# Designed miniproteins, single chains, continued (5), part 63

Each design is a single chain, and the fold is of that chain. pLDDT is the mean over its residues in the fold that is shown.

## One batch from the design tools (miniprotein)

Design m18166
Fold by ESMFold2-Fast:
Structure m18166 (fold): chain A 84 residues (1-84)
Amino acid sequence: SLQEKTDEAIKKAESLVEKARELAQRYADDPEIVARLQELIEKGEEAIKRAKESGPRAYNGLKATIDELEEELKRVEAEAQARR
């Protein structure tokens, strides 16, 4: 059902936010990387909150945010590694 897909997407988004928090701790000495990760954390938390409040009607927006978080996290991690 769309509700089950929404619940799974919330869980996925929560996992990505947790990954962003772990990366922010790992690269705590790089303020620019930390700032970008904090933006991703805030964006993810906002999307999760909307999905929990609105249910299945928020699914498409949550999915779009998940896709963006996955791509941006890969980019930020690669840039952080290259700067060491």
Scores: mean pLDDT 88

Design m18167
Fold by ESMFold2-Fast:
Structure m18167 (fold): chain A 89 residues (1-89)
Amino acid sequence: AEERAERAAREAREGVRLAEEGDKEGNAAKAAGGVIRATGAAVDAGLDREAGERASRAAAEAGREAAKESKTKMGKLAGEAAVRAAEGM
């Protein structure tokens, strides 16, 4: 449970970071990859029947905080995508 939540949070933050870097570089593929990674962190976390709720929540919280710190549109979008995916689980 703890390891899954920690992994989900790390993946969500990494997704936001990649989206932010891609946006700053004008690299649409990197930015999109970041959004996909952040979304995937919440989705993958939610697939565990026992730990899914906690892990999905951890991904959403990490994404929300990373989006708050992001100064780019794609970074904010990636964090919001993680939150939306977690809410859908």
Scores: mean pLDDT 78

Design m18168
Fold by ESMFold2-Fast:
Structure m18168 (fold): chain A 99 residues (1-99)
Amino acid sequence: MAASEEERAIAAAAVALADAASEEEIEKLKKAVVYIAKEILEKGPTEEVLEEALKKAVEELGLPEAWAERLRLIFLRALAAGKKEAILEVAKEIVEIAE
C-alpha cells in the first residue's frame, strides 16, 4: 500500500528537522518525543496520557507549541483510527533507538 498521511507527515517532519533545525532544537525534540513515548508505554495510548505528556514536554523540555500541536494531531488521528498497537510499537522503537 502507499504511505499513509501520517507516515508522510512524520517523514516530512524528520526531513525538516535535518534541514532547518539547530542541534539544540533537534535535541529538545528528541527528548520530548522519547518522554512522550515512555509515558504512552507506561500509562497506555490514550488521549489523556498524550495531552498530559505533551503539556509536560512543552513546560519541562522546552518543546515549541507548534511541534506539540503537530504531534498531538498525528497521535490523535492514529488513536481515532484504532491504531493503538501501532502507536505502542512506534513508541517502543523510539525508546530503543534513543537508548
Scores: mean pLDDT 70

Design m18169
Fold by ESMFold2-Fast:
Structure m18169 (fold): chain A 75 residues (1-75)
Amino acid sequence: SLALELELSRLIKKHLEETGDPEQAVEKAKEDLESRGIKVEIKELRVEGDYLTVKAIVEIDGRKFEVTVKVKLPK
């Protein structure tokens, strides 16, 4: 879902600015979504150059969606 990809991307960016750490940012974004009843399973977390790529399965009301987000790392 585009809406889920945009929200996950927004939360990862927010927590990257706060932590400076890709793994912590992804975990905090997951926690934010799970606090809203959205289950998140991280399938891949990959840092290449200036970019973080995250692949996840998100579940809402028993429906599963595969989402991929790519976020530019802050300097």
Scores: mean pLDDT 84

Design m18170
Fold by ESMFold2-Fast:
Structure m18170 (fold): chain A 79 residues (1-79)
Amino acid sequence: MDKLKVVLYEAKDGRYSVAVKGEVSSQEKAAFAGKAEEEANEKIQENNTLETAEKAAEEVAKKLEEELGAEVELERVKE
């Protein structure tokens, strides 16, 4: 089973971003995960708040679970 982690990063300058970590069994799944990460970070870039970043991370995790059937862990990292 594909195991993925959605990591919410808080940088020292107070900016937020998300990253999808882990490996998936196909290029199509990898492309989907990368697209979900990109779209989440676009939303965060437009309104860079903790609330937006948390919602974006949760939406990515839900999409990966529903569309790929992956096991997804949410992690928060403060630099």
Scores: mean pLDDT 80

Design m18171
Fold by ESMFold2-Fast:
Structure m18171 (fold): chain A 66 residues (1-66)
Amino acid sequence: MTKEEAGRIGLEAARAGHAAAGATAIAQSSKLGEVSEELGRKAVEAATGPDGAERVAEVAEEVIRS
């Protein structure tokens, strides 16, 4: 999976209200070295907080732009 694909999948899932699924896509891509470990961690932290879907979408856009 490319960085662009991980970010797109994460963004689509988060926009559909699936914060955990979006964060998981980004975090798994970070374990494969395609996304930074920092962005993977930020995605998981975003999903566990309030407004998780909106926060994961913000992290997913950062992944796409990185």
Scores: mean pLDDT 80

Design m18172
Fold by ESMFold2-Fast:
Structure m18172 (fold): chain A 62 residues (1-62)
Amino acid sequence: MSEEILEEIKKEIEKRTGKKLSDEQIKEAVEYIKSLSKEEQELLKEENPVAKAILEVLEKNK
């Protein structure tokens, strides 16, 4: 994952949730989310604002 994408994810999570996550926590969350099916990712997006921020940033940078 590029440094720029990592920083965008950090900023978006903090903006949406007020949570400050470490680089390691974000990388682990990204790997976990990527291991999920598309349907599981959509469900997680609705219930978890951190996962929503990660998925939206990743989709924007594809």
Scores: mean pLDDT 81

Design m18173
Fold by ESMFold2-Fast:
Structure m18173 (fold): chain A 68 residues (1-68)
Amino acid sequence: SMAEEEKKNKLIKRMIELGILPESLTEEQKRKLMDIMIDTTLARKEQGVTLNSPLGKELERLAEEAKG
């Protein structure tokens, strides 16, 4: 949905502000990196690793929504 895309865009913005993602990336590259992080979060969760930070919890929520 557009609301879910907006949430992903806000998370990408936050990661740029934190210096985790370069602002110079294209929108396609940003979305691809976001998808990789979601996949990595799902794989870690399946191995019993949970992310306790607020950003980690948001990634986990998005990963579960993408799986369903």
Scores: mean pLDDT 69

Design m18174
Fold by ESMFold2-Fast:
Structure m18174 (fold): chain A 86 residues (1-86)
Amino acid sequence: SKDQLKQEVISLFLQLIPDATDDEIRAVQRVVDRMSDLELQELKDYLQAEDLDAVIGMLRSRQKFASDDERKDIDKIIEVIERHQK
């Protein structure tokens, strides 16, 4: 189900970036809530592969067509990933 996919994505994100704040996780939840099943599956596959560069690429591609509010949430998620990669 879509709800199961969303929970799996959020769990994988927390497993990879356990120091993400509650506010940062809320940004992930908001972006994930707007994703299609195909986008959720793609994001899950990248997270399972620990391919954070592919995650960033996917999020930046999405950001080109996103609302101002979603663009800010995507920027926050990318900043969290980039902080983890340092």
Scores: mean pLDDT 88

Design m18175
Fold by ESMFold2-Fast:
Structure m18175 (fold): chain A 109 residues (1-109)
Amino acid sequence: MVKSARDKLLETIMLLDDAIGLAEQIDPKTAEELRRMRAEVEEMRKQVINLYDEALKDPSTTEKLKQFIENVEKKVEEIRAEVRDIEAQAMQYLAKAQTEASRLAAAAN
């Protein structure tokens, strides 16, 4: 459970890093929004680690850890869906910009 949650959070951070790199080339405001999401995911990762450490010292906190992981999994799925939508919009913008650049280059030659 904890390993799967940690892996999913790391994969989500990597997805956000890729999306940020793409967004920086297209729209700085979208890149800032993605950086805020990344900070939220990083904070959730720290909380999972802290609660896991607490559960190792006191098994009575295991239910709290389980509830938190379930909430994190839901939030991560929401963030991943939002990031996919942003990436799709960014890719469409980049494709349109590339098409326009090609059209202008052809007109100049």
Scores: mean pLDDT 80

Design m18176
Fold by ESMFold2-Fast:
Structure m18176 (fold): chain A 111 residues (1-111)
Amino acid sequence: GPAAEAAREALRALEAGDVEAAKRGLREALALLPDETDPDAIRETADIALKIYRLAVEKGDWEIARLAAELVKQAGMRLLQVAETKDEIIEGIGMVLRGIGMLLDLELEEE
């Protein structure tokens, strides 16, 4: 979906060292996510956001890490809104909690 594609561009930008393009892609993914209805596309967005978060933390890019953590949280919340199965609800809850945990880690370690 569009949110996953924006997140994928953000990941490529971060891997290339283009911090500003990575921030733009993450903000675009966050803006597009509320219109996403496909659970698979929401999962893909969260998976890419998790990869961005790990890479951003490794690089010390705290603003990108925060945007990626927020994207994981919002993807979990969106999955809960579109969930049609109990497994999707459990997955969405887990995704929200993971995003919150990452945001808390950043709050405690923020420089």
Scores: mean pLDDT 88

Design m18177
Fold by ESMFold2-Fast:
Structure m18177 (fold): chain A 97 residues (1-97)
Amino acid sequence: MIERMRKRFDELVAEAERLAPTDPYAAEEILGIVLIWVGVLEVEVKRNPDDPEAWEELAIAYEAASRIAEILGLPQDVVDEYRKKAEEARKKAEEAR
């Protein structure tokens, strides 16, 4: 499951990077899709806080959000917040093991 999630989010990041120079709104829509996934995964980790896979999936989604925010030239504080959230989720995944 984790490898499939990482591949899917990597594809979304690549698509955002491809679209951003010519259609920044399409790249912003991709960030929106990633943030919807973040919302779903935030609920999942609350339901299953002892599931390390759920925390790893959340970390992958936040990593994708930080990369797309960087591609879009969003404020560094926004990029750093997503990176921090990804690291916190990864730490929780390790603690749940």
Scores: mean pLDDT 85

Design m18178
Fold by ESMFold2-Fast:
Structure m18178 (fold): chain A 74 residues (1-74)
Amino acid sequence: EEQERLDRAAEAAEIIGKTFNEPEIGKKVAEYLRNKDWEKVDELIAELEKAGKTDLALGIRGARVYGENPPAFA
């Protein structure tokens, strides 16, 4: 299940990158998501926001949240 979620999150990141004409960013995020490198994903999101690419940053954050799953249980 977790591996399937990471694969879907990575695929979503690649699609998001293509949609915003930033396929290289999409590929980097997909790699970070497969490696569970959440800090690098967050860093890249911050860089995109500084560059004014807010919509792309939001899309990537969505993929990250989906891949990470809820961090806690009740």
Scores: mean pLDDT 78

Design m18179
Fold by ESMFold2-Fast:
Structure m18179 (fold): chain A 88 residues (1-88)
Amino acid sequence: SRLAELEERLAKEIEEILKEKDEEKKLEKVVELVRRAVEETKDNVADPAEWKEEEKRKLFEQAERQLELLKLLKEGKLEEARKLSEEV
């Protein structure tokens, strides 16, 4: 299904972004990921490629925080909750 394909592509791209140690390269990867996501959601949002440097950094900070929170939940609290639901 298209959902499974999207999840696989997103998982791989998120994993690649998280492996990157260079902040500038992480910024470029995050911007590209969001740019493609925006393109696939039609024209109802601004194209990130048109954003100014400050907008790109703001987007990077928000996306990085969201990715870190998601990663922490998957590796910590979300994983714990899943195990508890399976044991009960």
Scores: mean pLDDT 53

Design m18180
Fold by ESMFold2-Fast:
Structure m18180 (fold): chain A 81 residues (1-81)
Amino acid sequence: MPPVKSKLLMPLDEAKRRLVASLETVAAQARALGYDDEAARFEALAEEVRASKTEEELEAVDRQASRLILEFAERVRADRA
């Protein structure tokens, strides 16, 4: 099929790959720092991203991921302070 203009900033598949890579990176960092619960949550979100079939589903997971990443960063900062 010929390519058509998409409303996405990038194709859904590419957006999913980028978000999965980010979540896997954060999960690895969390495990390296001993935050196994946070790492498990990021790993679960990466699976949800891979399962996403629509922009709406991906956006919902992305919002949750962003919140958890911020919470993780705050916990790391608090533990290091």
Scores: mean pLDDT 78

Design m18181
Fold by ESMFold2-Fast:
Structure m18181 (fold): chain A 100 residues (1-100)
Amino acid sequence: SAREFAERTRRAGRTALEASPVAAEEMALSLADWGIHNAELDPEGAVEAAETAARVAAQTGSRELVEKALEIGDALEKVGHLEEAERARRAAEEAERAVA
């Protein structure tokens, strides 16, 4: 199920973040793609994916992860989760300032 995939992916993402910056970036991208596709089913998981992408972006300088966090915000807004969309965008905006 999508929820089981989310749990497993979040756990793997945490492990990758501890291992190396490259592994953290790869897992954050995977989590972000999951968040975009599951924004309707798991809006809180999508926000966590956006916040993870934003944190890794700030640490690695990844513009791609900032863009992914914004895409999660757009996906949340499209399915009507406006409060969660704002939380995702806020995380992305903070990361954009750190990357600039």
Scores: mean pLDDT 80

Design m18182
Fold by ESMFold2-Fast:
Structure m18182 (fold): chain A 65 residues (1-65)
Amino acid sequence: SSLEEEVEKAVNSIKDEELRKKAEEEMKRLLKEYREAVQAGDSDRAAEIMARMAEVLKEAKEKEK
């Protein structure tokens, strides 16, 4: 829940609608994969997905301003 809240907050901070939509779709996909990795007990995959989430947000911020 807190991870989902942080993701929503970060995505909503993107002012450009096109960039926000792309980030939202990517983060939604990554959140689903993260939940699947946790359910499977794959801690390495879960860590990789968390790193990718951070990269998506960084890229969106760099492209916006």
Scores: mean pLDDT 80

Design m18183
Fold by ESMFold2-Fast:
Structure m18183 (fold): chain A 79 residues (1-79)
Amino acid sequence: MALPAEPVLKKDGSLGVLARVLVPGLKGYTVVITLDSGEVYEKTLTEPSGPEDLYFDTDYKVKSEEDVKKVKVSVEVRA
């Protein structure tokens, strides 16, 4: 189940993304995020122990807090 991802402004002016994943009964999966810029980031989890809070550290530079709210992030979970 794909949950909404939250973009966050980092201290260095780049974008972080916080995603919460609820995947009952899966023994391993890959979470893929895609930014409006076309950049793709992925994390693979083996043996998740329940709800996972995942932080994606990106190199996408954002010039203001207003620009953070305009960034669209898609989340995909692959088992």
Scores: mean pLDDT 71

Design m18184
Fold by ESMFold2-Fast:
Structure m18184 (fold): chain A 71 residues (1-71)
Amino acid sequence: SMTLRERALEQTELLQTDYQLSPEDSKKVREELERRLKEVEKLPPEQRRAALIEVMREISNRIQELAEQRQ
């Protein structure tokens, strides 16, 4: 079974590929995700899933916004 962290990383990589982000934008999104995941890891276990869902929603929106700017 995948951990919540592993699932978040895989989902982000798939979105970056699907939206055809530049290497520079992909790096920025990855760095932002890694920072946010470190914050989630500091939370009590029972709060981590909800926090991760929020992080993934924000990351997904950012990937979409970056893709739309390039048209």
Scores: mean pLDDT 81

Design m18185
Fold by ESMFold2-Fast:
Structure m18185 (fold): chain A 75 residues (1-75)
Amino acid sequence: MPALTPEQLAALPALFAKFDKDGDGTLSEEELKALLRSLGWDPSDAEVRLIVRVADKDGDGTVDFAELKAVLSRA
C-alpha cells in the first residue's frame, strides 16, 4: 500500500463519518473496506483484516478514527 496523499488524509474524517453507519465512532471490516474503496484503494479481504488487526488494540474487531489514521499514515 502506498502512503495516502495529504488530500486523502484530510478527507478521512468526512469519509469515516459517512461509513460509520452505527454512529458509534468505529468501523467494521465491511465499512472500512467501503471507506478505502472511496479513497481509490481496492484492498483485498486479507489486507482489510490486517489493517483491523493492527489498528484494533481492544480486540473488538472494529477500528476507531485515531487507530485508522495511525495505520494509514504509516503506509
Scores: mean pLDDT 73

Design m18186
Fold by ESMFold2-Fast:
Structure m18186 (fold): chain A 87 residues (1-87)
Amino acid sequence: GKLMSEESFEKLEKLLLERVEPEKKEEVRKLLKKSRELAKDSDDPLKQLEAAEYMSLALMLALGVSEEDIKKHKEIFKEIKEKIKKE
């Protein structure tokens, strides 16, 4: 249920913040917060996609993925969002 999903999110956020470099913690926290806010509007497919984008970016930063790969990831989500907006 939703309550179990929220608990799982809190555990994930804690684990990611413990793993990420100290200077990246603020960025990861902001991305997770944006993802959570967008995910609250479950009726909007575009907001759900944006929530997934911010969540995946937070994961990539916590896992030490390169800035170049993060940039490529952002471009892919931009292309997907543009395609959805044209429908």
Scores: mean pLDDT 75

Design m18187
Fold by ESMFold2-Fast:
Structure m18187 (fold): chain A 79 residues (1-79)
Amino acid sequence: APPIVYSEEELERRKEAGKKIGEPLLANSNHPEDIELAEALKNGDIDRVQELFRKLFEPAIDAAIEAGKRRKELEELLK
């Protein structure tokens, strides 16, 4: 399977979407890697963002999914 190739415009759109989602999550971390990723996002340094985000993206997504499940559990308990 070849790597997914996006146009420059599509890449910019995906970067903006990732920034909107990642901004509060990354800002809430005191890990130097998360801080560096937040700085790279702020500066638009996409090469650094892609490498750091790929490394942290999976656990960050897993954490977001878990937080979403927790919220649903709380909503059911408050019924």
Scores: mean pLDDT 63

Design m18188
Fold by ESMFold2-Fast:
Structure m18188 (fold): chain A 105 residues (1-105)
Amino acid sequence: MLEEIIELSKELIELYIKKYGNEKELEEEAEKARKELDAALEEAGVPEELRRALREMVETSGVAGMVAAAYLLEVYVRDRLPLEELLEKTKELLKKNVEKGKELL
């Protein structure tokens, strides 16, 4: 499931690059978001288990990890779901956004 979320995040990044800009601009935005992530996690009251998973995704998957972490955090803040349901809902949201991105190209 987490691997599928990362792969969908990679697809979303590729669609964004094709439509709006280059990889360097995305890397700069991801670096800015990374610096804000720790503060956002603490403010949102994210459980330690989820915080650890989000940090690991960013460290191992770079820009795709940041996109995945941002989507997981947004869904968590909105819905406050258990981890299993949170992962499924995040995957559905990413898949929907990838399909929309393909239609807009």
Scores: mean pLDDT 74

Design m18189
Fold by ESMFold2-Fast:
Structure m18189 (fold): chain A 82 residues (1-82)
Amino acid sequence: MRERLRRLLERAEELTKSSDVKTRKDGVELLKQVGLEAIRLGDEETVRRALEALREATKDSDPEVAKLAEEALREVEEAARK
């Protein structure tokens, strides 16, 4: 599971750098799912990387991508606290 989770994280990071807005939205959603699963597994390093990638995604030039990233970041941060 942890090796697959790391690969999903790397894929999600690549998707958020796509020239296609829909693909970047898919990347944000995948980062959220990876972050939540990492919390469930106690994979602190993957949680940290997912949060960092979501913070970068909040700076996206597309306002919908940025908003989705802010919502995903909040959800993962809330889950990480409990």
Scores: mean pLDDT 85

Design m18190
Fold by ESMFold2-Fast:
Structure m18190 (fold): chain A 71 residues (1-71)
Amino acid sequence: APVEYMKKLAEEEKKRLEEEYQRFLDIAQANTADPEANQKALQEFQDRYNKRLKEIEKMLSEAEALEKALA
């Protein structure tokens, strides 16, 4: 089913995105415990992460709603 496939694809993307986020956090921490420049970069990364996650949710929600309507 399309929804099943989309769900699996969304999970894969989310996992990859989270892995990249974790690596970014580790690198940022390696510089200094609380550097202002790194905090700024971290905030920007968090914003992008949240935006991408919302896009994935929107896509999945629309696909699920469409399949339910057509079922």
Scores: mean pLDDT 73

Design m18191
Fold by ESMFold2-Fast:
Structure m18191 (fold): chain A 79 residues (1-79)
Amino acid sequence: SERIEFDGTEPVEEIDPFLEKLEAALGALDLPFRVKLQLVGEAFSGPAAEFFAGLDLSGITSWEELVAALRRELRAFAA
């Protein structure tokens, strides 16, 4: 199985491929949102894991909202 990871050293062009891998692995799964959020967190390592841990995701209640928030926040982080 392919390991899905993001450590924060990737260029901005790698954000969309990373999110596409998360969508392929998790998007269609019939799991509670909290479990999907936990699995997304497991894909982050290094500086990106610390960055992700600091994000305020309290207003996020759906997969679509999570992907949109991650795209915005990771682009800001990579800039």
Scores: mean pLDDT 80

Design m18192
Fold by ESMFold2-Fast:
Structure m18192 (fold): chain A 80 residues (1-80)
Amino acid sequence: SAAARRAEANRLALEAESTLGMLRMLRWELSRETDPEEKAKLEALMEKLAAEARELIRRLGELDPERAARLEAELRAVEA
């Protein structure tokens, strides 16, 4: 149903937005971190979360391509 598709798209978008927010915070932490071991841990966590965001955005793209495209642009901006 249209309602079920809308609910799923909203759920995926909220999860993707949450993950992007976490990535932005980690990028800010990484820019301030001077310890190489802690930097490596932050980079590994960011890599994992970026992969999770990509999968959420891919799934969202099947339901709402326009919203997925906006979130993909936001993900690229965080990774730049």
Scores: mean pLDDT 90

Design m18193
Fold by ESMFold2-Fast:
Structure m18193 (fold): chain A 97 residues (1-97)
Amino acid sequence: MKEKEEAKKRIKELREEVEELKKRYLEKVKEELENKTKMSREELAREVAAGLLLAAADFNLKLAEEYLEKGEEMEKVKKLIEEAEADIEAARELLER
C-alpha cells in the first residue's frame, strides 16, 4: 500500500503546480485585458492551448484522487497522473513563450 501514499503525494504536488500555473495564466490574461494588448493569432492560439491543457490536467488530477478514494486499479491512477504531468509541462512551455 506504499503506492497509494506515493500517488497521493504526487497528486498533491501536481495540484500545487497546476494552481501556480493557473494563477500565472489568469494574471497574464488580466494584464492583457487591462492594457488592451494586441495579440497575434499565433499568440492567442498558444494562450488558449495553455488554458485548455491546465484545465485537462486539473480534471485528470481530480479523477485520479477520486479513483484512489474508490480503490480503483492503481494503473488507472498512475495513467491519469502521467497524463496530467504531460499536460502541465506542455502548458508551462506555452506560457514561457
Scores: mean pLDDT 83

Design m18194
Fold by ESMFold2-Fast:
Parts: C-alpha cells; sequence; structure tokens
Structure m18194 (fold): chain A 94 residues (1-94)
C-alpha cells in the first residue's frame, strides 16, 4: 500500500507530455505532414493508456526514450518528431 512512490508525479508529467504531443501533432497537420501528426497522436495515446493501466514502469521507460530522442536532436524539432514517430512504430510492431 505504500509502494506508490511517484504515482501523482508520473500522472501529471504524462498528461503534460501528452498535451504537448497533441499540440505538436496539430502543428504538423497544418504543414501537411499527416503521418507525423498521426504518429505523435498515437504516442500521446500510448502515454494515456499506460497511465490508465497503472504501468508506471513502462511509462517511465517510454518518457525516458522520448527525452533521449529530443536531447539527441538538440533542438531540431523535425529530428525529434521523426525519432518519436520511430518509437511509436517500434511499439506497434510489438
Amino acid sequence: MVEYPDEEEFEKAAEGIAEGLRKQAEYYRKQGKEEIAEELERFAEEIRRLVKEKDFEKLEELLRIAGEAVQKANGDPEKSAEALAETVRELEEE
């Protein structure tokens, strides 16, 4: 019963990231990049799904991968979006 170290923090972080991803999806949709927009929306949905399943270990791993991708891109939004889309594709193949 006392093994929920950061449930609230993870849930809030996940919601914030999902909202950010949805806004980025709208941005790419306006640019005519529907595929990237859909991948970003799927990523946001995967985050929400993990929160609903209370799978905080998988959620933490997913968020860490996303953070690594953004950091590797070093401020290149296109590279960041591509890396996130690839992550979603990898998950879909499971």
Scores: mean pLDDT 70

Design m18195
Fold by ESMFold2-Fast:
Structure m18195 (fold): chain A 95 residues (1-95)
Amino acid sequence: SAEEILAEIEKLVDEIVKSTDPQKRVELAKRLADLIVYARKNLPDEEQIELLKRVIELLDKAIAESTDPQARLDLGVLAGIAEIERYTLELGLKK
């Protein structure tokens, strides 16, 4: 359900913010990205945009805190994908 998806996203978001391990952050971020894709099938566009904005902020923070080049690259790719999806949804709603 949408409620369960939102709860899992919020939990993963909180775990990413609290994690000091770059490798664990990457794993959690990838799982979060998968949940976002799933949520797009069940959530209104406005709620998807809000979730994507929150995810982007958290991924950007994780990138800034990471000293692992591979983790930074992986997180950066996920942040880029989320930004593209957010932009596409916002463009659709503006019409």
Scores: mean pLDDT 74

Design m18196
Fold by ESMFold2-Fast:
Structure m18196 (fold): chain A 110 residues (1-110)
Amino acid sequence: MTDDDIQEVRAEMFEEWYNLEDPIGLLARLILNGYSREEMLEFLEKLKELGVEQEKIEEAKKLLEEKTDEEIIQEAIEKLSKELNVEVPEATEENYQKLVVELLKKKAEE
């Protein structure tokens, strides 16, 4: 695995987030970076302007309306844990970041 391989996988992961292929992952990241509900809604409107499908934007908005910040982070951790085939840890920023790093490594090695 080269540094270029890691950078390419990271770019693909960010593309998946910004294209709302993983709306839970994007929303969890925004919450952990200190975004308010209002700021996250504004971010979704900007993604729409960048050409993300309206249906995906509405799905992400619905997640914000139906789920708390804790529930979004917990669901993101559960999804990452399932993809990595590991036990679900406590829903914390540190555990989320560790799982993202492990997923990035796994994708770069595959």
Scores: mean pLDDT 73

Design m18197
Fold by ESMFold2-Fast:
Structure m18197 (fold): chain A 94 residues (1-94)
Amino acid sequence: SKKEKGKKEAEVSAEGAEKAAKLAAEKGTATSATGAAVSAIGVGASGYAGGGDKEKSFEKASEAAKLALKAGETGDKELAEKAAEKAREAAKAA
């Protein structure tokens, strides 16, 4: 039950991170890019209670954050999609 809740929270956080990354690429602003990176890091934090591979979850969340920031800085939709994929991998590892 508690592990299932942590995993579900990580999945919801990954969905938020995906939306934030796509919005950052669309807007191309520093504020949106930072918001997307913070949302991606949040997936790793949410996954902490999931009982899975915490190190892998945080590693993937960190990768997602870097890609989301770069997507926002460059307006690159492919980088935003890669950020979303890494955020989902972070949630799955949680």
Scores: mean pLDDT 75

Design m18198
Fold by ESMFold2-Fast:
Structure m18198 (fold): chain A 75 residues (1-75)
Amino acid sequence: SEAEYEALAEELLARARELMRAAGLSEPEIEARLAALRELARQWLEYAREHGLSVEEVRAGLEELLRALEAELAA
């Protein structure tokens, strides 16, 4: 359902915010990166809705976005 997709996206964004704060990013950097990540998540959810993807497939795509952020922060 759309509500399940939105919940997964919000969980991702909350986890991303915590990771960025823990990595010592400034508030402007966190907001800029979250805005970009939110837009990517929105595009992914739109694609998922149009193509009838499962909650599991949606979660997998969102987890890829989080892993990319984690790798960037670790560098």
Scores: mean pLDDT 84

Design m18199
Fold by ESMFold2-Fast:
Structure m18199 (fold): chain A 70 residues (1-70)
Amino acid sequence: GDLEEKAIEMAKEAAILAAIKEAKARGLKVKEVNVEIINGKTVKATAIGDDGEVTVEVDINDFLEQLKKL
């Protein structure tokens, strides 16, 4: 439904932002961010640089519950 699609979009944005913030905290120069959805429940974002990578996982249901509360 519309709320589920919105929750997925919010989860993707949050995961990407969290991965970039964590990479910056570690002094990593980010070249790309890869995003995947696992089992329709989790968004996995991996920020990749020359010196390493950072992976962050976010639960889509956490965003769905936030949207239901408004």
Scores: mean pLDDT 84

